# Designed miniproteins, single chains, continued (5): the designs that were tried, part 35

Each design is a single chain, and the fold is of that chain. pLDDT is the mean over its residues in the fold that is shown.

## One batch from the design tools (miniprotein)

Design m17189
Fold by ESMFold2-Fast:
Structure m17189 (fold): chain A 65 residues (1-65)
Amino acid sequence: GSAGGAAAASGAAEGAKLGDPQLAARNARIGMEQTGEGEGGRRAEEAAKKGDPKKGQLLGREGAT
């Protein structure tokens, strides 16, 4: 659902802050699992893996808002 996108984007941002795109992807995945992820969350996780937190935030915002 939409909440999964927001959680994924948040996790992506946290990981990016630490300079670790794999950690960002892991945190995004955990957020998705906890909130019942949807397509927005999955896209945010993909963006996080590539080290692009802006893309993850946009995708998460689309799903969450």
Scores: mean pLDDT 58

Design m17190
Fold by ESMFold2-Fast:
Structure m17190 (fold): chain A 74 residues (1-74)
Amino acid sequence: MEEIERAIKEGREAADKAEELAKQGSVTAGNLARVARSNIEATEKAKEQNPKSAELAARHVRATVEAMRRVIES
């Protein structure tokens, strides 16, 4: 559960950064932010219902954070 909460927190921070880049004109960052927000919402919902589903959703959040890092580094 704590690992899932960390993934949600890090995902929100990355999504906030990607949204700021989107405001500056990055379409790719905006698209990644939307995907990250969706995965965060799914993870929060799954955390209440099924810990194994929440673990999978948290992995998807981590994957979108890595994708955002690559876009920022490019």
Scores: mean pLDDT 75

Design m17191
Fold by ESMFold2-Fast:
Structure m17191 (fold): chain A 59 residues (1-59)
Amino acid sequence: ASPEQLAAIQKRLAELEANREEEVERLAAGFEALGFDPELARRIATAIVDTEIEVLKRA
């Protein structure tokens, strides 16, 4: 990976780890706006955030 890509990965990972609950709530609100049940919206949002963190940790 380029130095720019590595810096971006580290910055995004730090932001996600510091603001995990805020990011989950933001995404869940987006899915609720699309007509998803609140419980389903939160499950999807949690899976997205946790998957992004796992992928970035292995990059």
Scores: mean pLDDT 85

Design m17192
Fold by ESMFold2-Fast:
Parts: C-alpha cells; structure tokens; sequence
Structure m17192 (fold): chain A 67 residues (1-67)
C-alpha cells in the first residue's frame, strides 16, 4: 500500500492524496467499497486531503477492518 500511495502522489505531482483517490486505490487493490472507504477515512482523519503518513495509517486501519 505504501508504494501505491507514493506512486499516486508522484503521478499527481503533489504531496497529498484526496480521500477519494485513496478510497479508489483501496477499492482497486483490496475490494473495499469506495463509498464506505470515503466515509471511514473522513471519520478517521477529519480531512479531505491526507499527507503520505496519514494516508498510509488510514489505509492500514481500513484493511484491518474489512479484510
């Protein structure tokens, strides 16, 4: 997941990922429902845009919850 987040940030040319981009990545890689992922990430972080570390932490918590 860390490498996927790093690649996403590099592709977008920024140091943040949106919760929607992270949720889409989790859906594509782990089959976690996009809408549920968006809601859970927002509840965990209170943010619409996440740093790399925040994105990794949120992703790991969702993977643990759904897998």
Amino acid sequence: IEKDIEELMKKKGRNQVSIGELAKLLEEKYGIDYKKAVEDIFRLTGKRYLSKEEAIEAAKKLIEKYL
Scores: mean pLDDT 80

Design m17193
Fold by ESMFold2-Fast:
Structure m17193 (fold): chain A 55 residues (1-55)
Amino acid sequence: SLEELKKKIEDFEKSLKERTERMNQYRAEIDKAVAAGDFDRAAKIAEEYLREMLS
């Protein structure tokens, strides 16, 4: 029904918001590692980020 579809859209939108917040967390951690000159850590976090987003 249309009501069920609306609820599914709302749930999807909430999931997208949570995903965006996780992406922002990863980006912040990568930027922090780069700023500290820890490029090995930055690369590891970037790999984790891509793995999570592509799963």
Scores: mean pLDDT 85

Design m17194
Fold by ESMFold2-Fast:
Structure m17194 (fold): chain A 73 residues (1-73)
Amino acid sequence: MAGAEEILRREKRPEVVIRIRVSNTSETMKFVESKGGTVLAITEDSIIARVPLEAVPEIAASPHVLGIELYEL
């Protein structure tokens, strides 16, 4: 009974790598970090970040986000 729960506790939260197309890089970067995400790369029009899966809908709802693409689960 404890074994499976210990494995889940070790991982704590499922995370995904997403590519975020942005109209404002600085504001989106702050928002991603505020949701517990980690910015991995920044391009001219996009941010690649590792974020908690539960944070993805909140990030997608941001007015500074033009689109989100799931890169890896």
Scores: mean pLDDT 72

Design m17195
Fold by ESMFold2-Fast:
Structure m17195 (fold): chain A 75 residues (1-75)
Amino acid sequence: SERDERMKALAEKAIAEARKDLPRASPEVKPQVQELLDRAEEALQQGDYLEAYKKAVEALELLGVDDIKRAVAKY
């Protein structure tokens, strides 16, 4: 469905942004962000696009991304 395609695209874009920002994260935050990204990737592979997006957003929040919608929109 178009809704699933849209959620998949949002999840992929959010994961990409979090991966881009991950190298700049503090050593304390990196393992938590990596775990969330691993869960997002697993959900994406299983076709659970909403869960993938939620986990990627949690990763972006830990990375201190203030405007997640704006950051994801650039993809």
Scores: mean pLDDT 83

Design m17196
Fold by ESMFold2-Fast:
Structure m17196 (fold): chain A 95 residues (1-95)
Amino acid sequence: AIDLEAYIRPNELLLEILRESGVTEEVITLGDALNAILYYVRENNLYEILPDGKTIWHLKGTKLGELLGVDEFDLSNIKELVDRILKNVTPVAKP
């Protein structure tokens, strides 16, 4: 189950991505991390909306691509996105 209110400590690579989105805290919610990643994709123009309305992320050579281990990502697969983010965080108690 995806718990967006769960508190997490991001790894250093995710912290760099978060800082580019204006997030400086070392402990945040999973929802905060997901929102910051969506902001990062938008601000760096890494997304493409296909003629059928699907959104793909072009991540080759980016910090986010390194974090997720993919060159391209289909945003319709939100569960896979969350699973890949969770490999880069440590669960923590609420601060």
Scores: mean pLDDT 86

Design m17197
Fold by ESMFold2-Fast:
Structure m17197 (fold): chain A 87 residues (1-87)
Amino acid sequence: ELEEIVKKAREQAETLLRLAREAGASEEAIKKAEELAEETIRLWEKYLLTGDPELLAEAEKLDEEFIKLIKENVDPEKLREVLEKYR
């Protein structure tokens, strides 16, 4: 079900954003990451409806930008602490 798949993707993004915030990401960085996640999910949903591989490629590109933004805006030491807590 498309709706269930999209919901799961949003839940995963929300979890990662929560962990990033715990690891010291600023509210500004979190907001930018939220925007990238929403755009990625929108393109991916459109790909699931159309089967257009160009949409999948663009979604993958935005997902990489999302991950990069999170990594650049968290404290690596605090991220290690947060990940150990959820081990």
Scores: mean pLDDT 79

Design m17198
Fold by ESMFold2-Fast:
Structure m17198 (fold): chain A 99 residues (1-99)
Amino acid sequence: SEKAARYAAAALILIGAELDKEDPSAVIAEALATYGEGLLETDPERAAELFREAARAAERAGDRETLARALEGLARALERLGKEEEAEEARRRAEEARR
């Protein structure tokens, strides 16, 4: 998918920018969430994996905005996979991250 390729390119740029920063976890989280968003329609299973890693990186960085974004993306990926209970849990966690 051209869309997935564009999101992958954006993620690589974000990862490159991390090499010059003292808080790499936040940039990794943004890059992983961005790539996951690009895969939502074509590969929701891989998108879910990327969003889980993005959420972990965001938690380590204390980046609540990226954590909420990653968890919302995870919920959308899980819905596409028919994992409704897991999707509801991801949404609940996203709402808590916004607090």
Scores: mean pLDDT 80

Design m17199
Fold by ESMFold2-Fast:
Structure m17199 (fold): chain A 70 residues (1-70)
Amino acid sequence: GLEKVLELAEKAGLPREVGERIYQGMVALDGKEPSDEELERLVKAAKAGIDAAPEHRRTGSAADGGYFKK
């Protein structure tokens, strides 16, 4: 769960923010059980994914869907 992701993020030398975002992504995936191996793989992918998605993060901060919600 979240605790495991945070630990793996720190182990990989990433800040807790990365772990939190990975966990939120997994929760949204629907139908996936986060195992230690899955979390570790996601943490490794997040290293590159985070750099590839800074534009969306900036946009998501302003209009992450929740903003369009009533």
Scores: mean pLDDT 61

Design m17200
Fold by ESMFold2-Fast:
Structure m17200 (fold): chain A 75 residues (1-75)
Amino acid sequence: ARKIVAGEPVEGDPLSEAVHLAAELAREAAADPTMSVEEARRRIKEALSGIPGISEAAAEQLAEEAAKAVERVKA
């Protein structure tokens, strides 16, 4: 399939995109009873690392916060 809309946003911080993605993945992980908090953190970090302009430190911090949210829901 051909893309009609450009994939890269003209404006918008990579960090804002990462926060949105982390929240979405955390929600999905929290809904999956077979996914551990540790696996959710790892997967979120991997996904965030794919966003251009996000440092490893930022991806790790966001994944940690998202994992804490998942843990709270699973508790």
Scores: mean pLDDT 73

Design m17201
Fold by ESMFold2-Fast:
Structure m17201 (fold): chain A 73 residues (1-73)
Amino acid sequence: SPEELRKAFEEALKKIDEAYSKLTPEQREELMKLFKEFSDKVSEAVEKGDYDKALEIIKQFLEKVDELLAKSQ
């Protein structure tokens, strides 16, 4: 549903904010590149009315953020 998508997107934005504070400047640049790709894909899925696909894209993005944080050791 659009509400589930909104909630998932809000959680993603919160995670980005938390991640951003823990990253180096170079890793923040990588995070911003991932965010742009994520935003473009989510927008495309929403325009097509494919909310399930949009949720899957959000899930994959959060996984990539976790991978980036693991590299920031």
Scores: mean pLDDT 80

Design m17202
Fold by ESMFold2-Fast:
Structure m17202 (fold): chain A 75 residues (1-75)
Amino acid sequence: MLQQAQQDAQQAMTEETMRSDLDDPEGGSQRAGQAARDAALKHGVSQQQAQQIGQQGYQQALRDLELSRELQARG
């Protein structure tokens, strides 16, 4: 089910994002996107859907990490 795949992917992405070093937002985001894709694939979604979910997870994690880095730099 796509909804369950997206939910599990969101959880996997969030966990990887929280483990990421704020000094490496690109690396952390790539790992988060990969985790989201892998989680979605476990639910039997298509390769295209999993890739899209992974890409969205990467972009979301990148924004979150860059924002956190900016806030840390400002105080």
Scores: mean pLDDT 79

Design m17203
Fold by ESMFold2-Fast:
Structure m17203 (fold): chain A 89 residues (1-89)
Amino acid sequence: SNMERAIQILEEAIERLESETDAEEIYEIALRALMEALRLVEDREAINTLIGAILQLIGLQLDKLSGEEMREAAIRILRWTIEHLRRVS
């Protein structure tokens, strides 16, 4: 399903983030994954969850975090998003 594919994209992004050290690259990987997931889902609650995650991630970029801080925060956002998407599936 499109929902299962959206969750898979976010899980694959988390795996990529675990080896990334650059805050900007971490931000771009997480943002692209959330944007791709958003294009696949049609459920209103899922759309709202993904938009919320994107806004949180954009907020983190403004805080000028280190690579480690950005990685931890981005992974946390993606894991929270996956949990919520699984609840609406």
Scores: mean pLDDT 88

Design m17204
Fold by ESMFold2-Fast:
Structure m17204 (fold): chain A 85 residues (1-85)
Amino acid sequence: SVLDLLEELARELQELVENNASYGELIRLVNRFLQRLEAVGSDEVLDQVGVVVGHGLSLLFSGYSTPEVAEVMRDKVLQLLEQLR
């Protein structure tokens, strides 16, 4: 389900925070989940996750570290989960 995918995304973003992940690991993770969300056909959720990803990329280009960005993205995905429950 869409909720299960968002829970998995939040969990994997938390793993990136805990393991001090690289830029490449973050980009591979977000690309994988955007593809999986598109496959389930939830345009509203895909758009909202796309906004979270876009915001995260803007923070990276502003000098934030990859773990800091993964943390911000995790928090926004968790907020989205609470709104959809």
Scores: mean pLDDT 85

Design m17205
Fold by ESMFold2-Fast:
Structure m17205 (fold): chain A 81 residues (1-81)
Amino acid sequence: SAIDELKELIRKAKNENERKFLLAALIAVEDPSQFVTFLESLTGLKFDPSLPLEEIIEEAAKKLNVSEELLKKVLEIYRKS
């Protein structure tokens, strides 16, 4: 499941920024509208809520220095099978 995959990625997170990014993504799996709110709360950063979710995820990964590999895995989890 998406939740189990994200929990595994959290356990393997190399730094606090990756962990915060993945925690926001985990919460957003149940409610995508919460991603920005939790991400802002966890990081203290602000994001443009008018952007598509995928663009916000990409911007967050860049700001938090998340690897491109981790970003791609998270985006794949958000795509419908």
Scores: mean pLDDT 78

Design m17206
Fold by ESMFold2-Fast:
Structure m17206 (fold): chain A 61 residues (1-61)
Amino acid sequence: DAIAELLKIPGVDEELAELLVRNGFRSLEEVARASPYVLESIGIPLPLAERIVEEARKLLK
């Protein structure tokens, strides 16, 4: 379940997880490898996008 995986990222709520899945981000690895500017382009504010990417990277370490 992609949504359940993304909900593990601090700062990601259910609506944001659904937004990420609809735009092709279906795993922690995909979010961790994303540019924050790509997440901003789909509607996530840049400061939040930067935090989400950093937190996803921490979960994979």
Scores: mean pLDDT 84

Design m17207
Fold by ESMFold2-Fast:
Structure m17207 (fold): chain A 75 residues (1-75)
Amino acid sequence: SHGLELLERAIRALPEHLQQHLLGLIEGKAPDDVIAKFLLSTLDVSDEELLEIAELFKRDFEATKQHIREVLLAL
């Protein structure tokens, strides 16, 4: 999925301290709205790319969180 590739790129581009914080939110089972709000406010992407990422969250947020976790653990 183009949206997943975009999300992966944006996560890899996050500062290390924000990557660590995001992993902590996911592993700590923070509410989905907290994780989504964090991502939408911190990812360095265009407005068009941000809308595409938001659509991934609406389709299957649990699968998207799992993908993010796998990306972060592979860093």
Scores: mean pLDDT 85

Design m17208
Fold by ESMFold2-Fast:
Structure m17208 (fold): chain A 60 residues (1-60)
Amino acid sequence: SKAVGTITLEVDLTFTRGTVLPPELRAQVDENARRVLEASDRVRRGEDAEVELTLRPPPP
């Protein structure tokens, strides 16, 4: 089937001033964002798309 529609994704992250996101977690956020944008672009072209998101804190 042809998927024709609009996708809106809003992600709100609030940090206290001085809070620093661990580098590994930041990398996961960036990768997830990239995958969402890619899937969104495919849907905008009228294609079906699937995306899996994973976010897990790095081991201590």
Scores: mean pLDDT 63

Design m17209
Fold by ESMFold2-Fast:
Structure m17209 (fold): chain A 82 residues (1-82)
Amino acid sequence: NAIEAAETVIANATNPAQLAAAKEALEAARELRENRDGDPLKTTGLLLRVIGAGLDALLIAKKNGGPAALIEAAERIIEEPE
């Protein structure tokens, strides 16, 4: 669940870049949830935004040697973007 995963990253974020990436993932995931049965192009764009923001959060967490919980949560955003 990308929403729960993004909230976990936000709660454990150690720097502004991690927080910004996690917030973008959360916003995109919430919009994707609201648009689940809507426009396929909008749904695809939101899905790519969730994955992109999740990947940014993961890369920042790994680069900074972040706690395992933060890394695992960022991975869940990518694995379960819906």
Scores: mean pLDDT 76

Design m17210
Fold by ESMFold2-Fast:
Structure m17210 (fold): chain A 108 residues (1-108)
Amino acid sequence: SKREEILKKIEELEKILSQVLDTLRKHYPDLAAAIEKALADAYLLVRFDGPWKLIEKTVEELIKLLREALEKARKDPSVSDQDIANLEKALKIAEEILKIVREMVEES
């Protein structure tokens, strides 16, 4: 199902974010907490048959937070190139999730 495809992508996203979340918590704790909450909210909505429009809004917020984290990280010399690369990968997966979610909203 499309929900199973999205859940698999969320699990991949969680794995990649786990590599950089400790760095984000150290330098940008409020932003890190917001990203973790948006990711958890997206997972719960997808897993428990939440409405596609609400999933869309939650994933859009997650993407916004990831873009903010990436912008801050790129300007911060204390953030490693590997952490920046992991944030770029996380953003790409989140955008792939949003594409699937938007297709499901249109078909609803």
Scores: mean pLDDT 89

Design m17211
Fold by ESMFold2-Fast:
Structure m17211 (fold): chain A 95 residues (1-95)
Amino acid sequence: SMEDKLEKMKKDLEYLKKLSEQLLEELSKVVDPETLQEAKEMVDTLLKDLEDSVKRLEDAVKNKDDSAFNSAVQRYGIVYGEYLALKDWMLSLIS
């Protein structure tokens, strides 16, 4: 259901926020301050976009708007993919 999918995406987002904090902490030990600042800004931008997508999903569920829900799911998926690429890049610098 839309509600079940929304709940999973909310929990996944909470996990990504905690993971991002941990990755940035580890990254701070191995990269220069400029690279760390760029990584932090990219993380903040993508997490904000994921939060905005979750809010649109919540609004779509409340309004029973299947079209708006599907559009927000698509946007979340794109941004989530961009986050995974950023995560892999950060991990490559730590390892």
Scores: mean pLDDT 89

Design m17212
Fold by ESMFold2-Fast:
Structure m17212 (fold): chain A 81 residues (1-81)
Amino acid sequence: SFLDDLRKRLEESQKYMEEGKKLIEEALNTPDIDEQIKLLEQAIEKYKKAIKVSPLPSDVLQGQKNLDKAKELLKKALEKK
């Protein structure tokens, strides 16, 4: 049903947001720059998926903010390589 589809999209979006946040935390805790880059690239992909599946404008906005921060962290990590 339409309501079941919306519920599934909300659950998938939340899962991707949580996975992205965990990957950012792992990236910030690793001393290995190559591992940090890999984790940040994975976090970016999770946030992109969260934005794509989210039915809520507020969650899309929050996802975009998290994506922008992850991209900035990746840029800084690449400059250290």
Scores: mean pLDDT 89

Design m17213
Fold by ESMFold2-Fast:
Structure m17213 (fold): chain A 81 residues (1-81)
Amino acid sequence: MFVNPPEAKSYRVTVKAETVEQLRHSERLGQGAGFKVVERNEQEGTLVMRGDGITEEEAEALAKALSKIAKEVEVEEIEEP
């Protein structure tokens, strides 16, 4: 069968939260989606997570979940080396 497998890529997710609780919820959702914390700044309310081997659908699902609890969410595809 000619079914193209979904292309798994590396993604960076940047979250800007108004509260520490929003950051913690964002971290838990990201970890549940296979992302790992790269940078965390509770004073500025920023969190950067990276996922490797993530499909576009998985990245979009995480972004939608994060947008319900965080003020700003940015999802960026990391270019392959």
Scores: mean pLDDT 78

Design m17214
Fold by ESMFold2-Fast:
Structure m17214 (fold): chain A 81 residues (1-81)
Amino acid sequence: MLRVTATAPDVNGKVVVLVRNEATGEWRAAEIESDPETGKGSTATVELPAGPVRVEAFADEGMDDEKVREAVLKNTRIEEV
């Protein structure tokens, strides 16, 4: 199994993270959110069958999607479990 861990960037609002197994075509979705008072983001973990994975991130309206996506991808961890 692969474990993919995504952490919310320092933005006010929700980010939807989609993780795809490129070999099987399976998707997993998770929501992550920054706490506006502390600046700390929540963490979401999804598990997939072993294989290459793609991670995409989509911000809520009014956020800088490019910065949000870059920050999520930078802090995403992929581990074999």
Scores: mean pLDDT 71

Design m17215
Fold by ESMFold2-Fast:
Structure m17215 (fold): chain A 93 residues (1-93)
Amino acid sequence: MEEERRRALEEVERGERLVARARRLRDTLGAGTKSDAETQQLLDDLNALTATLTEMGLLPAAPPKSVRELVDALLAGAERYLEEARRRLAALE
C-alpha cells in the first residue's frame, strides 16, 4: 500500500518533468532560434527527449512528417504518461 503510493508519486513527478521538457521544445520551436548554437541545442534536446519517449513506448508507430508533428507527438505522449500516473495515484485511497 505505502510502497505503491510512493511509486505512483514518483511516476507523477517523472510525467511532470517529461511534459515540461516537451512544452519547452514546443515553445522554442514556436519562438524560433536566434543563432546556430540555439538551433543545435534545440536539435540536441529534441533528439534526447525523442530517445527517452521511444524507450518508454510513448511515441506512435508511424514516423512524424515534420519537426512540428514530432514535437506534438512528444507532448501528447508525455501528457498521456502523466495522466495515467495521476489516475494510478488517485486510485490509491
Scores: mean pLDDT 81

Design m17216
Fold by ESMFold2-Fast:
Structure m17216 (fold): chain A 84 residues (1-84)
Amino acid sequence: MVEEAKKKAKEAADEAAETGEEGVEKLAGVIQEIGDTLSAEETAEVLKFAADYLREKAEKAPAKEELEKAAEWLEAYAKTLEEG
């Protein structure tokens, strides 16, 4: 499950890197679906993975600002899930 969720999050992050705002909205939907199916710890792991991937992609993406904001949102959400 976790590896499958990471793959889905990565695919959505790739789309966000190409489309900017539209792809970020799709990524948010994928993350919500993951949160509904995985534990808080597993969801946090996937969110951190996706955030790291978005930051890597942001360096070369036209939508750098959107990707960095999305990564910050994912990191904040993961921290909330880990800390309660």
Scores: mean pLDDT 79

Design m17217
Fold by ESMFold2-Fast:
Structure m17217 (fold): chain A 102 residues (1-102)
Amino acid sequence: MDPEVERRVEVLVARLRELGEDELAERLREAVERLMELGAYEAAEALVRFVGRLVAAGDFEEARRLLDEVLAILEELSGEEAGEAALRLVLEREEEYLLTKG
């Protein structure tokens, strides 16, 4: 595991729990752990980065939708295909969010 990604996950999980978002914290941990098990390190890094931005902005509903969509991909797909699909989703959602929120 990339120690920097692991450290960022732990910081973000602690932040979410402090904010009372325990379910969101557990979903984030589960999604990242599954992506890391698949070797999808770029997808895991992109997910942590974007969820971190959403949490900093107070956009918990967007963070939940993103994590639900990533977890759905991981449930339906396996191996390299799951990692690639998750990465594409995260990057597309991040771009759309930045363009629509300004």
Scores: mean pLDDT 84

Design m17218
Fold by ESMFold2-Fast:
Structure m17218 (fold): chain A 91 residues (1-91)
Amino acid sequence: AMAAERAARRAQVRARTRENLEILYKDPDTVKELAEIYELRKKGDDKYIGGPAHPDPDVREAAEIVLRAAYLMYHKKLPLDEAFAEAEKWV
């Protein structure tokens, strides 16, 4: 019964996170820093996940998508839409 409401909430959190981060992604230095955080996290250093873990698990999931999207934009030169779509496949 709660699965559809949970999916809708995750979609809203992801959409809002994306909208807010499109502003941050306009700064190439910010994209580079987020990509570096993702690389450190992938090496097992979770202290670089982007600061203290947010108490909301949906926000933490959105943050993981963001870090991976920044990595794809910086290293693979993917546009935001493609980077975000690829990042979502792995969360």
Scores: mean pLDDT 68

Design m17219
Fold by ESMFold2-Fast:
Structure m17219 (fold): chain A 99 residues (1-99)
Amino acid sequence: SREEAIRHLEEAIEHLKRAIQALKDGNVDEAIKHLERALQHLDRAYRLAPPEVRPLVEKAINAAKKALDSARSGNVDEQIKYAEEALKLAEEALERLRA
């Protein structure tokens, strides 16, 4: 449902914010855990979202995956960049669902 998609986007946004903060604090392992949880919620939101919003959620998923891959390669600046991109896209998707 739309309400479930909203809930999962809100959870994903919270985890993305926590991942970004963990990266800024130098806690890469904590950031990875939050990115993985954000991805689980984004994936659920994608399946529940109406077709009009799905492309934004898919872009958020792709950005979050790039953040996670950058974490595994040790590039913290790139990880922050992609996590922030994922956050912006997830927030845009949430705004469209609330409209």
Scores: mean pLDDT 89

Design m17220
Fold by ESMFold2-Fast:
Structure m17220 (fold): chain A 62 residues (1-62)
Amino acid sequence: DDEKEAEEALAVLEEKAKENPEYKEGLEEFKKAIEEDLESGAGLGVITKEALDEAKEKKEKE
């Protein structure tokens, strides 16, 4: 489910980027951070975990 969780976190950032174009600059870095967390085998880091939590809340609100 790590890959799925990363996709949800990425979706949240993409939506934020639509609202605030400045987030687009950080989107690529965040995407890389998620990939590195998954590749390291340590699981999702604090930053990616936080974004995942936001994704879940947004999913419930819609």
Scores: mean pLDDT 62

Design m17221
Fold by ESMFold2-Fast:
Structure m17221 (fold): chain A 106 residues (1-106)
Amino acid sequence: SMEERKEKILEIIKKLEDNEIAMAIMEEVALKIYQGKPLEEIKEYIEKETEKYGLSEEEKKLLFEFAENLYYLYENKDLKSLAEVFRALAFPGNVIVARELEEEIK
């Protein structure tokens, strides 16, 4: 369900919250999804950035799961779950997107 995918994303954010590089990758991934970038391009971005910054295989797997689950919410237009995820990331660009999504729901 979309709710299960949202909960999975929020759990991934919590697991990676103390890793500044992983959080920055999630910020950019979320913005790329909102911009309508294809999932394969986003996966290539994750692969390249995780290699560049030396993230673990476990962290890389979590970032792929983040992207795949968020992309599913985006394709299915679950604006409420998207807004909650963008709020949870708490970066200024993500918060702006959350506000835009929240206004569209009203």
Scores: mean pLDDT 86

Design m17222
Fold by ESMFold2-Fast:
Structure m17222 (fold): chain A 68 residues (1-68)
Amino acid sequence: DVAAAVRRVLAWGREGDPARLPELVRLATQDPSERVRAAAYLALAEIARGLDAAGRAELQRMLEEGRA
């Protein structure tokens, strides 16, 4: 259910939990649904706003490692 996936992903963004970052990076780059990919990018942006320096460094590392 795409609608359920979008709601879950956006909720993760609002929670700001960096433990969600690997799954959000995967969804943003690999999910077959454009709607889910868009929601994942929005969630990544939302989490990034709430991250401290260590969290931002971890997100950058994941993107550089080529995690999908």
Scores: mean pLDDT 78

Design m17223
Fold by ESMFold2-Fast:
Structure m17223 (fold): chain A 111 residues (1-111)
Amino acid sequence: SLAKELFDLALEDPENAGFYITLAMHAASKKATPIELALIHAEVAFIEANKGNLERAKYHLERAVEIASKLPEEERKKVLDEIRQMIENSRGSEEVKAELLKLLDELEKKF
């Protein structure tokens, strides 16, 4: 369960706990859409990458792109563009952003 994974992340990361709890509550909601779940995975990927946890970042970004790949073409394009914009506009090092954007491009070709 994504909600459980996010609660577990909140427990191990007090600095980002508030973000993980908020995301976990959204993931646990019966109203959570595939689009929302993809965006939650993308946000977790960015947080993990900025902490240096590249394997976790890769896992969550891959889940986000996999979920997006199952959407209709127009919705998929919008979700992938939103993920790209989140990475580009987020607070983080330019090196981390470049690495995540490269990974996003590679994952888009895989699915």
Scores: mean pLDDT 80

